Designed miniproteins, single chains, continued (2). Designs and how they scored, part 97

Each design is a single chain, and the fold is of that chain. pLDDT is the mean over its residues in the fold that is shown.

## One batch from the design tools (miniprotein)

Design m7560
Fold by ESMFold2-Fast:
Structure m7560 (fold): chain A 68 residues (1-68)
Amino acid sequence: SSSVKLIVARVPADKVDEIKELILAHGGEILVEKGNTIAARVPASAVEEVTEAIRAAGGEVDDVSLPL
């Protein structure tokens, strides 16, 4: 079992910084930031809260099943 999950999300441009700050506040790490796309490692315990926040901001979350 992994204690960390990879998340790739597409977020409205005006919400990118807000979602980045949320991920960092939950002990996550930003791997990629490109336009409206964020890829991050997030503690498994924070995944649900982070994904709900992204959806609430009008974003989409893709579950990346890559063992990076």
Scores: mean pLDDT 79

Design m7561
Fold by ESMFold2-Fast:
Structure m7561 (fold): chain A 110 residues (1-110)
Amino acid sequence: EAEKALLRLAADRIRELEREGVEQENIDLHRSVLRTLAEFFGLDLEEIEAEPPLSEEERKKAEEIIRNGSELIRELYELVEELYEAIKNNDVTRMTASVLRIIGLLLDAE
């Protein structure tokens, strides 16, 4: 539940980056991170991306589900949002740091 909520919120962020004309390479990096998270959760990113964009009410509910989720889910969501901001600002150092922290959390949880 919280895993799917995180991925749906993050997929909407990719749509925002595409609308803002962010560099395709940076969008591809963000999508690759989401694919890794989806595989870790046992979910299919393509099925998540095929779902319609969240309404404002659905976004608030998804954020509430994440807040009530595990410590791991909350920390992963925070890092994915940091990655989104870094990509939007073309901050390569912050992008690299966020990706490495996400990978570290997944390795520790495995």
Scores: mean pLDDT 83

Design m7562
Fold by ESMFold2-Fast:
Structure m7562 (fold): chain A 83 residues (1-83)
Amino acid sequence: SAAEQERLKKLQEQLEQAARDAEEALQKAMEVDGDTSFELAKKHLEKIRKVAEEKQKDGVEVQIQALTKGVEELTEELKKLTE
């Protein structure tokens, strides 16, 4: 129970950090090409949401991990627009 709560807390902190990194990457990408950056972010967020919903059956930890991975992948794609 306590170990499970600590694991969930760490996963949530990782997701929060990934979200902050994605927000920063989106802001920078939008300054270069706002329309393309927004459309890319929208499409990736829709995919992330669908994968997270599919992983709901596997439990909260797996769902949070899937969300974090998807957000990190979005951040990487947004960074490519600023190169």
Scores: mean pLDDT 82

Design m7563
Fold by ESMFold2-Fast:
Parts: C-alpha cells; structure tokens; sequence
Structure m7563 (fold): chain A 58 residues (1-58)
C-alpha cells in the first residue's frame, strides 16, 4: 500500500513536472524491480495504468 502510494505520487509528480512517458516508465520500473510482492506489483501496475489513461484518453 505504501509502495503503491509512492508509485502513484511518483507518476503524478513526474507528469506534473513535464517528464516524458519514457522517464515515467523508467522510474516506475525501478520501483517495481525492487518489489517482489506480486500483489503490490499488480496494484502499482493498475495505478500507473489509471493515471496514464486519464492523461492519454482525454
């Protein structure tokens, strides 16, 4: 849950700062690479998809 929150905050922060989608993906990959809990990784992936969808689907 804390890692999921960090991932969401990270993605949002980077996008707000004008980071590219590649930069966001790189940072998120680094975060999930250290996490070995499948449930946490799934939550992070879902959250990233939601944030990205909100921005790209508009």
Amino acid sequence: SELVKKAADLVRKLLEEGASDDEVAKKLHELVKDEKDDDVIAEITREAVKIREEIELK
Scores: mean pLDDT 73

Design m7564
Fold by ESMFold2-Fast:
Structure m7564 (fold): chain A 66 residues (1-66)
Amino acid sequence: SEAVRLVLEHEIDRLYEEAKTIKDPEVREKVLKHIEAAREALDAGDLDTAVKHLQEAWKLIEEAKK
């Protein structure tokens, strides 16, 4: 499970860098809130909640590219 934790930490960092490129400040803030919630869930050992928040962040980033 430590390998899963490291993968999730890497995804948090990657999505955070993508979030910084979002021009719409409202969408950017929503993405950053999900990334922050994923970090808190990961720190608490709640991997399922961390994954769900990262999935929502990814969806918002993809929609912002349209």
Scores: mean pLDDT 85

Design m7565
Fold by ESMFold2-Fast:
Structure m7565 (fold): chain A 84 residues (1-84)
Amino acid sequence: MEEEREALEEIALKYQPEFDEAVRNRDWEKIDEISEKIAKELEERGYTELAERVRKNKMTPAELLLQLAVDRAIEREEERRKAR
């Protein structure tokens, strides 16, 4: 989970500036290309499920990171309650 999140943060930081510029230019084709690059890089790192989520939902790196942050916060809260 943590290693997966770190890899995603690295990828997001790598592609975020290019993605932001594509959004500013309203270049939707470029946004799709960036999403495919992110998905392919995730697949190469062994995160095939995340790659499929990016492709199918066309999620931005920021949106995917936000979802993972929410999921992780819920997991930590559950672990804390069970450990007590």
Scores: mean pLDDT 68

Design m7566
Fold by ESMFold2-Fast:
Formats: C-alpha cells, sequence, structure tokens
Structure m7566 (fold): chain A 56 residues (1-56)
C-alpha cells in the first residue's frame, strides 16, 4: 500500500518537472496539485479496499 502512495507522489512531481521546463511557475503548481490529488485518490482506494477486506 505504501508503495502506491510513493508512486503517486512521484508521478505528480514528475508532471510538475516536465511543465517546469516550459513555465517554471506553472510547473510548480501542477506538480503540487497533481501530487495532492493522486495521493488522495490512492488513499481513498486503500481505505475502500481495507473496508472490503474487513467485510469479507
Amino acid sequence: MEIRLKMAEGAGEGLGRMMESVDPEKGEEVGEESKRRLVEAVKEKVEREEREKLES
């Protein structure tokens, strides 16, 4: 589970770095926003999976 969160953070940061090569200020915003969104999405998925395991 932790690996997925780390990958989500890395993916968001990677996106920001790519955009930073074009526009540094926008790259930082995109990276930070993408990182937060991805981490939240993965967190929600993990919580749902854990709930399903508890019910089974």
Scores: mean pLDDT 66

Design m7567
Fold by ESMFold2-Fast:
Structure m7567 (fold): chain A 64 residues (1-64)
Amino acid sequence: MKEELKKEGEKLYEEGLRYFQEKNYDKAVELFKQARELFIKAGDKTGAMLAEENVKIAEKELEK
């Protein structure tokens, strides 16, 4: 279960990075938030932290 949650989080995180590169910051925020929740449930503190940082970065881009 936790390994599956981590893999799902990684997939959503990678999708978030793709949308971020495309400057689709709204979708990137949604995907990073979903990835963060999955990493938290999986006990992956590093993944959760990285996803949270990217949420903040993408949200700052939306403020421009």
Scores: mean pLDDT 84

Design m7568
Fold by ESMFold2-Fast:
Structure m7568 (fold): chain A 80 residues (1-80)
Amino acid sequence: MSGKEIGEELIEKAKEYEKKGNLDMAAKLYQAAATLYLLSGDYEGAARAYEELAKVYEKQGDHEKAKEYQELSEQLKKKA
């Protein structure tokens, strides 16, 4: 439960940085959230974090990383 709660807090902070236009910080926070969810065995939470991370890379013009994290999100959804 605590790891999932911290993960949700990191997602919320990442969204605030996205609104401010700080895509680098948003990416780092989504990545941290995904790692925390994976360490907790929460594949659904990790999939959501990677989906948001893919959107951040798309906004940065990094289409290759956006596709990579979208595919990782889809693979994790199959494990949940």
Scores: mean pLDDT 84

Design m7569
Fold by ESMFold2-Fast:
Structure m7569 (fold): chain A 93 residues (1-93)
Amino acid sequence: LPGFAEGFDKEIERLKEEIKKNPKNKSAYETLIRSYVAAGKYEEAIKLFEEMKKLGIEPSAVEYRSLAIAYEKLGDTEKAEQYRKKAEELGLK
């Protein structure tokens, strides 16, 4: 049996609790943002990203890429392009 949306919803619940217990856990924010995008919860992904930045946690290229997808799906093509460029800049070696 494939684990589609139901698997992501359970993971989202777990990650929310993990962040409550350890607000400095960058990897939990990264995984939760990706899980929100995969579940089609684009607005939640954007809000979590904003919270992450307010806490002084620097997002990585992966989060910027996830936000580019979220903005694209919401029809904000200008924000999608901005976040895509930022992800590319941070992901370049």
Scores: mean pLDDT 79

Design m7570
Fold by ESMFold2-Fast:
Formats: C-alpha cells, structure tokens, sequence
Structure m7570 (fold): chain A 61 residues (1-61)
C-alpha cells in the first residue's frame, strides 16, 4: 500500500507528522483514527516497521 510505504519512509526520516498523515487515509470508521494515532506514536519512538503496519491496517479498514 502506498500509505504504508509513505509511513515507513516518514518514520525513517523521523517525521512523525507525515507518518501519522499517511495513517489517516480518509477515515471511514472511528477506528481509523486509532490506527493513525498509533502510526504517529510508532514513528515518534523510531519504529518505522510499526508505523508502516498501522498505516497499512488503516488503509484496509
């Protein structure tokens, strides 16, 4: 997913805001906000893999 790749790249740069934005793909349901928040938190702690995973889940919800 493009969003997962964007989140991973942003997290690798240390850009938590960009990683979170990738996780917030047009939220369709309430839980998409939770996934976007988790992506931002993962990026903030330097966990690029977790940030990408949360963005991927948000895209599939």
Amino acid sequence: TRNAEAARAAAERGDAAAAGAAGYESPKVTHDFELGRKAVEAAARGDAEAAAEYAELGSKA
Scores: mean pLDDT 60

Design m7571
Fold by ESMFold2-Fast:
Structure m7571 (fold): chain A 62 residues (1-62)
Amino acid sequence: SLDELIERARERGAPLALRGLEALRAGDFETAERYFTEAVLRGEITPEEAEELGRLMKELGA
């Protein structure tokens, strides 16, 4: 699931979201949250997409 999200971010040209997903995969939840926030601010992802990623982070132990 994370691998699929990473591939989609790469294909979509969302480098900040991609870095956030890579940080999440490494278990670095603080870095992942910072990148997802920046991705929203730059318009790479929607606030709704960021909320979905936040829920995933909580499920994984963030």
Scores: mean pLDDT 81

Design m7572
Fold by ESMFold2-Fast:
Structure m7572 (fold): chain A 73 residues (1-73)
Amino acid sequence: SAEARERLRRRLREAAERLAEEHRERHEEILKEAEEKNWSDEELLKKLLELLIEWADRLGAAHAELRAEVAAE
């Protein structure tokens, strides 16, 4: 229904905002660790790519869960 789609959109937006904040915090932590441990550009890039993949996977999982919850309502 249109109502279910609107609820899904709202909840997904809220989940995306939360995950974006967590991603920003982890990104900053990785940059700080790279500075402290004197990581190479290659090591830093690898860690940032791993973080990006984790973020994308978590966003996808959140979407799937929210879609199931809204469909069940």
Scores: mean pLDDT 81

Design m7573
Fold by ESMFold2-Fast:
Structure m7573 (fold): chain A 87 residues (1-87)
Amino acid sequence: SEELRKRLVEELKKLTPEQRKQFAITLANSLLKKGKITKEQAEEIVRIAEDPEAFVELLEKHGLTDEQLEYLVELARRIVEAQKKRE
């Protein structure tokens, strides 16, 4: 869904570069453990994490479903909310 992609990009842009990298590492490790991506693809996901638009485009290219993208939007939103509560 284009709407879901835009929401994910928007939530990722609210994260710091460090938080975006940590999000990408966590996601890449989860996908690798489930056998959905290769080690090379996991490394690419982490490298591109600085660019939220390119990051989401890469995830779509690797065949993430709308359900998986929706889960990622929720996860990113929870990180943003946790950041707000600490400041």
Scores: mean pLDDT 76

Design m7574
Fold by ESMFold2-Fast:
Structure m7574 (fold): chain A 73 residues (1-73)
Amino acid sequence: MELAEALRESAERLREEAKRAPPEAQPLLLEAAELLEEAARAAEAGDLEKAEELIKRAEELAQQAAEAVHAAL
């Protein structure tokens, strides 16, 4: 349960960040949050390999969001 709980907390933090982000970054942050929610569900189902892949993809989207913020400056 601890992993799934941590992933859901991270997803909520990304959603809060998206509210304050420029429009170009918002979709990427929201998609990353959704992937972390999916990772939490995979972890609860015992599919740790899927959870790891979803976490990695969420991290990639969060990096792309940071790049989009920089490009918008």
Scores: mean pLDDT 82

Design m7575
Fold by ESMFold2-Fast:
Structure m7575 (fold): chain A 120 residues (1-120)
Amino acid sequence: MELRLTPEQQQLLLEVMKKAYEKAKNDPRVSEKVKKAIEDLYKALQERPPRTLAELAELVRDIMRKHGLTREEAVEFVRLFAEAAADYYREHPDLTPEQKAALDAAVSAIARAAGEVIRE
């Protein structure tokens, strides 16, 4: 089932993506390609927030292909976003179950998109 993202959920996704970008930027173990891919996604989300998880997945696939991410780099991209989401949950205990479900669905969509790029 395709979830439409509300403006509130789009803003939540942006805040988590900003946190992922900050994690990538400050981790010397993260490759420059992954850092640039995360930066590109963060900027794209700021300019035109995705309306659905399918639009998010398509954007992630396009960015990963554009930067030529390897299997290991695509896994690292997903890990950084998942860790940013976990950190956001910890810092914002007032998040509703619906907001948490939407963010978990976004993490899953990004992971599936990465899996598709790796399998091609």
Scores: mean pLDDT 84

Design m7576
Fold by ESMFold2-Fast:
Structure m7576 (fold): chain A 64 residues (1-64)
Amino acid sequence: GLLEAAEGALAGAREALANGSGALAGVSKHGDQEVLEMGPDEEARRLAEEAIRLATEALTRSGL
């Protein structure tokens, strides 16, 4: 049901955050651009944000 879907979304968000953290840790501050524009870190953030949104919506709909 919605609760199970929310758990899946939360697990996905946590996994995306772990991947994002790894990418962020890999983002070395070289003082220049390029690395900032690579976008792999942005992809991880989008996945985490999307999963959180889905989990939140499922929980609110279930609570409503």
Scores: mean pLDDT 57

Design m7577
Fold by ESMFold2-Fast:
Structure m7577 (fold): chain A 75 residues (1-75)
Amino acid sequence: MEAEELLRKAEELIKKGREALKQGNIDQARTLVEKAEELAKEGARIAVQNHASPELLRRVARTLAEIEELRKELE
């Protein structure tokens, strides 16, 4: 449950980061992506430690992949 909440927050920050990119606010997008990455990594650690379901682990992997894609656009 805690891991799912962290992933929800990370997903929201990813959406905000994409919106900031569309507006041309690169610095804001970068900050949002950094926050999303911290939350997603913490959620991943909790999910692994608590033997989360394969569904939750796939959601973690997807979220981290989206963060990495956005980070590459911001380099």
Scores: mean pLDDT 83

Design m7578
Fold by ESMFold2-Fast:
Structure m7578 (fold): chain A 65 residues (1-65)
Amino acid sequence: MIPEFKPLSDEERERLVEEMAEILKTKSPQEAAAHLVALTIYAVGLGASPEEIRRMIEEAEERAK
């Protein structure tokens, strides 16, 4: 079987999206980019798919507006 990425729990996903949104609101674009890369690596380690991570970043950017 193809290895299945385990989707993040709703609670873990919400926490990461909120953290990303706060970073985007409070940090400079360069600092925000560095923090988002670190959170992306962390999410991959938890089993999140690249598509889920992209959606989370998009959701965080919308919340940061």
Scores: mean pLDDT 76

Design m7579
Fold by ESMFold2-Fast:
Structure m7579 (fold): chain A 76 residues (1-76)
Amino acid sequence: MEGYEELRERIREAERRGLELIERGDFEEARALAEELLRLGDELLERVPSLAGRELGELAREAARRILEALEEAER
């Protein structure tokens, strides 16, 4: 698997991309990306019993939550 720094940057980049997709009106792509981040977060929390795994899992879930929140606001 990717290292901690690489995975952390990937999660951060996915958050930025999700918000950019919403600004462009690509709502389905943004939702799919948020769902992928939720799946990643759940997998990290379930399968990586370490502080690093918990931190990355929560980071991924928070990124997904922010995308979904912005998506809900944009869909009005």
Scores: mean pLDDT 81

Design m7580
Fold by ESMFold2-Fast:
Structure m7580 (fold): chain A 59 residues (1-59)
Amino acid sequence: GTIDVSAALGKPVEEAVEIISKVDEELAKLVREEAERRGRKIVTEEDLLAALKQWVARS
């Protein structure tokens, strides 16, 4: 089934990574890296969009 990655927004990094990893494990890793670089404990829209931009650029 289709997983909605927006469900990860506002979640703790560990929960967000778990949700996103069901879609793509590499995208989940990128989201973790973006949140950690900004010192965040909660995934924001900025972290998710930055990770998605990197993930798309590899295509």
Scores: mean pLDDT 77

Design m7581
Fold by ESMFold2-Fast:
Structure m7581 (fold): chain A 57 residues (1-57)
Amino acid sequence: SELEEARRRIEELAERIKELEEQLKKETDPKKKEELWEELLRTSMELIGEAVRVAIL
């Protein structure tokens, strides 16, 4: 079902966000930090989108 798929996607995105946060804490290169921050922002936006989808299903 779409609801089950969205819930699985939310779990995957939440796990990815944790990984990106850990990488950001350890990264010292400004350019790599910028890239990690951009990916974190994009992933967070995808998580919000899936949460909205669950709310309207």
Scores: mean pLDDT 84

Design m7582
Fold by ESMFold2-Fast:
Structure m7582 (fold): chain A 58 residues (1-58)
Amino acid sequence: LTPLEVRALMEAVKLTGSVEAALNATDEQIEEVAKRLGVSPETVRAALDRFRARLAAN
């Protein structure tokens, strides 16, 4: 995982209150995280999807 992917998860957790809620974040919550990080919403969604896939594989 890249540092950006870790930051995306941490900001989503701060916004939603839990890892589970962060991985199920709404489009509006993803846009807010993207705004905070200065990246596109697509970048945040991709990062969260990679975390979701990693958790499902273990």
Scores: mean pLDDT 80

Design m7583
Fold by ESMFold2-Fast:
Parts: structure tokens; sequence; C-alpha cells
Structure m7583 (fold): chain A 63 residues (1-63)
């Protein structure tokens, strides 16, 4: 289900953050956010887009 897919993507994003793979984390959070948009959960989508943007910022700063 889309709910199972979003949970898997969030888990992968969290693991990527722990490993400091911020660009990978940003991609996972962005994909999960898009699935929440499809599910109509705009609040959770906005939260995950925020996490994606933060992870991307960290990836850029980590050069």
Amino acid sequence: SKEEEVEELIKKGEQAVKEKKYQEAADYYSKAARLYVELGDFEKAEELFGKSAEALRKAIEQK
C-alpha cells in the first residue's frame, strides 16, 4: 500500500540521516512527502518536505 511505501521511505531517510548521507535522506523524505500528498495528508507532506529541505541544506554544507 502507499502507507507501507511511505513508512519504508521515512525509515530509509532516517537511516541516511544517521549515516550523514544527507542528499540520499533528502531524496527519501521528498518521495515520502509526495506520497502523503497523494494520500491527502498535506500536514505530514509539508513536514517531510521540510525535512528534505533541511537534509539537502546539510548535504550542501558538508562539502
Scores: mean pLDDT 87

Design m7584
Fold by ESMFold2-Fast:
Structure m7584 (fold): chain A 60 residues (1-60)
Amino acid sequence: SEEIERLRKEIDELAKKAAEYDKKGLQSTDPEERMKYIGEAAGYTARLIQKIVELKELEK
């Protein structure tokens, strides 16, 4: 299914973005920059969870 393929690609991209921002947050020495990256990582993680739920619903 094109929809399943699209969701898998979106999940991969969101996972990569979440990991990237988590890494930036952990490596940041500036408290404000750290909080910004943590916020971005949390946002990508939330969207990732939503897309995983959508994929599981389509695989029923």
Scores: mean pLDDT 86

Design m7585
Fold by ESMFold2-Fast:
Structure m7585 (fold): chain A 97 residues (1-97)
Amino acid sequence: MAPRLTPEQRAALEEINRIDKELGKLLDEHVPKEARIKLTNLEVAARLHLVAGDFEGAAATYEEIKKLVEENIKDPEARKKVTELLDRMIAIARAAA
């Protein structure tokens, strides 16, 4: 389906997908169920932006996920790991935009 991603955008999407697998595991372990549902909806929204070639929209959605993580993960070490993964995803998305 359109749009066709550039080779750089395709590589960025593949790298984001690798990070997203680790992110999902940490969110499942550290985020309360009610907040996890909201985060899942934002993760879906970010994925739709990436598939549409809207890498800036994806980056903005990851910034919203980061804000909710900071509000909902009480363990400082887990929060740091999750925010570091999100910062990497944001940087990759913006570089590919």
Scores: mean pLDDT 84

Design m7586
Fold by ESMFold2-Fast:
Order: structure tokens, then C-alpha cells, then sequence
Structure m7586 (fold): chain A 83 residues (1-83)
């Protein structure tokens, strides 16, 4: 179950990367946010996170990180297309 959520999170993040490279930033951000949420759920189910406060803090950090990576990928792809 935790492994299944982690695999789904990984797949969604890969889709987010593809959407970002294609210039669909809105879709990429939606997918990245969902991937972060599922990733945190996987950590909770795996027993690596023991408190709601810790889970909320990790979700905030994971979401910010995923969004930043997606925006960087989109910007890099735009620069490649503009060159």
C-alpha cells in the first residue's frame, strides 16, 4: 500500500515533468502537487512520519520543492524553444 502510493507519486511527478517540458505549466503544477501529496501519504503509511504536524510540514516542503522543480523545467524548456 505505501509502496503503491510511492509508485503512483513517482509516475505523477514524471507526468508533471513531461507537461512542464511541453509548456503546460498549469497541468504540470497540478500533477506535481498531487505527486507531493501521495508521496507524503506513502511516508505516513510506511511509519516514517509519526505525527500530523510532521506530515503537514513535510507536505508543505514537498509541495514547494515539486512546484519549484516543475517551474525550473518549464523555464528551461522555454529557453530551449526560444534559442
Amino acid sequence: RAEELAEEAERLFEEAGRAARAGDLERALELAREAARLGVEAEVLAGRITSEEEAEALLERATAHAEALVRQLAAAAEAERAA
Scores: mean pLDDT 80

Design m7587
Fold by ESMFold2-Fast:
Structure m7587 (fold): chain A 71 residues (1-71)
Amino acid sequence: GSLREELLRKIGEILRIIGELFELERKLEEAKKKGDEEEAKKLEEEIKKLEKKREELMKELREISEELDKE
């Protein structure tokens, strides 16, 4: 595997996380509409965890992209 293959794999992982975040945001909106504050808080915590994972992957993506630009 090359840095380019690693880059593409991480892009794929980021896209999957974005999809998961979209579904969680939708569930959060429904929980808020129902007045389910307990469920809304749990969903907000899950969203924060996935956002952190996305940020970590995006940082790794930038580092790999910079290495590729040096080639």
Scores: mean pLDDT 83

Design m7588
Fold by ESMFold2-Fast:
Structure m7588 (fold): chain A 55 residues (1-55)
Amino acid sequence: MKILENVVKIPADPAQAAALAAALRALAQREDPNSTVELTVDEAAQTLRITLTRP
């Protein structure tokens, strides 16, 4: 079941964008360890889509 989908703006620097995505994934797993976290980067829009799904 999808419980959350959010889109956030990311830095233009790919290395910083990757670090931010990793930090957000770690935080989401800490808050709900039974949820699956899916991250999708849209480089053209400079956005990161975060989706939380429960089994």
Scores: mean pLDDT 70

Design m7589
Fold by ESMFold2-Fast:
Structure m7589 (fold): chain A 68 residues (1-68)
Amino acid sequence: SELEKEAKELEEKIKKKPDAKLLAELAGKYFELGDYERAIELLRKAAALADPETRRQLELVIESLRRS
C-alpha cells in the first residue's frame, strides 16, 4: 500500500539521521494504518528530540490521541 511504502521510506531516512520531524511524520503514517500505540510511541520520541515549541505541540497531539 502507499502508506506502507511511505512508512518504509521514512524509516530508512530516520535510520540514516534521526530527526523529530521525520519521527512525527512516521507517527502520522502509523496512525493512518491504525497502529495508534506505535504512533504515540513515535510522537514521544519526536518530542524528546524537538525544540521546546515543537515539543509542546507534539505533547498536545499525544494528549488528544490518548483521550481518543
Scores: mean pLDDT 83

Design m7590
Fold by ESMFold2-Fast:
Structure m7590 (fold): chain A 58 residues (1-58)
Amino acid sequence: SSLEESLQVAREIGEKLREIGEGVELYVRGLGLIRHAKTEEEREKGLKLKEEGLKKLS
């Protein structure tokens, strides 16, 4: 394979790692909102962020 092909694979890995980072951030934020929720609406927002994070990590 060419150097260009190897660099493309490296870029694809970098994109995947960025998506994983975003997923972890959303998941942790979601958990924090759930843990500190004072209303059902706040808890629902936390659950939604948690699900969005898990979706990015899948």
Scores: mean pLDDT 85

Design m7591
Fold by ESMFold2-Fast:
Structure m7591 (fold): chain A 71 residues (1-71)
Amino acid sequence: SLEELLRKRQELARQIVVDLTVGLAEAMGRPDLAEQIRKAAETDPEKFAELMDQVFAELERWLREEFKKRR
């Protein structure tokens, strides 16, 4: 049961990371990126890691533009 709980926690942590990454991509107006992340999360961990890097880069760019708008 403890091993089952640990596996479930690992899976929940993975799902949280995926959901947050997808949510960030959607919030940035990148539904194309969000769809790629969803697909990669299921089938391609290497591509998922690359897409996470892209989301962070896009997030940085988006935040810079948002700060300009909110002046």
Scores: mean pLDDT 78

Design m7592
Fold by ESMFold2-Fast:
Structure m7592 (fold): chain A 57 residues (1-57)
Amino acid sequence: MASDEQVKAALAVALEAAKAGKSIDEIAEAVRKKLREMGASEEDIERVVKEIREMAE
């Protein structure tokens, strides 16, 4: 599971992208990129992205 630091960073990136008027797909891409830069596993990245997409539904 992603660390609290990684989750907080991902949420900050998602909020910035949403404020900029990005689509949910663009927000998800920005989150994936940030988490990869922080060394998160692909499993943790996809879990966080899924939660963000569920919030947008």
Scores: mean pLDDT 78

Design m7593
Fold by ESMFold2-Fast:
Structure m7593 (fold): chain A 86 residues (1-86)
Amino acid sequence: AAELGERAGRLAIEAGVEAAKRAKDSKEASSGAAGAIAGVGGQFNAERTTEESAREGIRGGREGLEAETPRDGGLGAARGGAAAAR
């Protein structure tokens, strides 16, 4: 359950990264904001459907999204969640 929820949250964050890249390729000024919003949505959804261990991994990814890029945050969430799910 924890691992499954973590992966679901990670996929949502990856979708946010994809949306941000697509918007950025279109030269949208808010591409970064769109990616961050999508990433936050992914984390929120994961917290609704998974255990706290998986949420910690997703939370780490969200921090990366807010600081740098959704792409970098997604990677952090995947690694942190895998460790936390143990």
Scores: mean pLDDT 51

Design m7594
Fold by ESMFold2-Fast:
Structure m7594 (fold): chain A 61 residues (1-61)
Amino acid sequence: SQMDIEKLRQEIEELDKRIDELSEKAAKETNKEKRRQLILEEAGLTVKRMSLILKLRELEK
Protein backbone atom coordinates (compact mmCIF):
# COMPACT_ATOMS: atom_id res chain seq x y z
CA SER A 1 0.00 0.00 0.00
CA GLN A 2 1.00 3.67 -0.34
CA MET A 3 1.19 4.00 3.45
CA ASP A 4 3.58 1.04 3.66
CA ILE A 5 5.73 2.61 0.91
CA GLU A 6 5.87 5.96 2.76
CA LYS A 7 6.74 4.20 6.04
CA LEU A 8 9.61 2.32 4.37
CA ARG A 9 10.90 5.55 2.78
CA GLN A 10 10.90 7.23 6.20
CA GLU A 11 12.73 4.27 7.80
CA ILE A 12 15.35 4.35 5.01
CA GLU A 13 15.80 8.12 5.46
CA GLU A 14 16.29 7.67 9.24
CA LEU A 15 18.83 4.89 8.64
CA ASP A 16 20.70 7.09 6.12
CA LYS A 17 21.03 9.80 8.79
CA ARG A 18 22.31 7.29 11.38
CA ILE A 19 24.76 5.77 8.86
CA ASP A 20 26.08 9.24 7.98
CA GLU A 21 26.52 10.05 11.70
CA LEU A 22 28.42 6.80 12.37
CA SER A 23 30.57 7.30 9.26
CA GLU A 24 31.50 10.82 10.43
CA LYS A 25 32.30 9.56 13.94
CA ALA A 26 34.48 6.76 12.53
CA ALA A 27 36.34 9.22 10.27
CA LYS A 28 37.19 11.39 13.32
CA GLU A 29 38.02 8.47 15.66
CA THR A 30 41.77 8.07 16.33
CA ASN A 31 41.46 4.95 18.53
CA LYS A 32 41.67 1.86 16.27
CA GLU A 33 39.38 -0.35 18.38
CA LYS A 34 36.69 2.33 18.82
CA ARG A 35 36.84 3.09 15.08
CA ARG A 36 36.45 -0.63 14.31
CA GLN A 37 33.35 -0.80 16.52
CA LEU A 38 31.81 2.24 14.77
CA ILE A 39 32.50 0.64 11.37
CA LEU A 40 30.80 -2.59 12.49
CA GLU A 41 27.75 -0.63 13.69
CA GLU A 42 27.60 1.21 10.35
CA ALA A 43 27.86 -2.12 8.47
CA GLY A 44 24.91 -3.52 10.43
CA LEU A 45 22.74 -0.51 9.61
CA THR A 46 23.80 -0.73 5.94
CA VAL A 47 22.57 -4.35 5.80
CA LYS A 48 19.25 -3.30 7.37
CA ARG A 49 18.96 -0.43 4.88
CA MET A 50 19.51 -2.82 1.95
CA SER A 51 16.75 -5.10 3.28
CA LEU A 52 14.34 -2.13 3.39
CA ILE A 53 15.34 -1.05 -0.14
CA LEU A 54 14.54 -4.54 -1.44
CA LYS A 55 11.14 -4.47 0.30
CA LEU A 56 10.44 -1.02 -1.18
CA ARG A 57 11.31 -2.24 -4.70
CA GLU A 58 8.90 -5.17 -4.34
CA LEU A 59 6.08 -2.88 -3.18
CA GLU A 60 6.69 -0.44 -6.08
CA LYS A 61 6.30 -3.22 -8.68
Scores: mean pLDDT 86

Design m7595
Fold by ESMFold2-Fast:
Structure m7595 (fold): chain A 101 residues (1-101)
Amino acid sequence: SRVAKLALEAAKRVVEHVEELVPGHFSDSELAILQLLLHSLYLDQVEAIQAGKITEEEAAAAVGAAMEDFLRYFGITDPAKIAAIVAKAEEEFRRLVEEIK
């Protein structure tokens, strides 16, 4: 679907930003797992917005919280790097929501 393709492109841009901020921290397979997790998260949150279950603001906050959890799971502990990546994940999610209207 168009939504699935746009969500994948958004997830790829976030993972690219992760690699720029923490070069060499993730293996190729770990980056692929992070991309799949974020892609799935974006699709779930888009579905919840379209079903009228949550607001765009609530969905963006949920994306940010989940992204922080993913980063901590993969061993990122620097609060400045976490904040920058979370901001990028939320930005790309808001862009995705706007593109599918």
Scores: mean pLDDT 91

Design m7596
Fold by ESMFold2-Fast:
Structure m7596 (fold): chain A 73 residues (1-73)
Amino acid sequence: AEEALRWGREGDPAAVPALIEQSGDSDPDTRAAAIAALVSIGHPEAREAVIEALKRADQETLEKIAEYLDLLA
């Protein structure tokens, strides 16, 4: 989670592949932090992965994503 949030704050496109992998993690907090970081970076290659992750997300995961996005703002 901490590493994903750092990458989101840095806006480094080189982190996108690792964040896409983490967006599918079994841990909801890891997934939410990675998705929030991908949204914060806004890289075109991440758009499909973000959309698919949001489609799969339940209410709890969406709330965690919103919390991490607030931390990145």
Scores: mean pLDDT 76

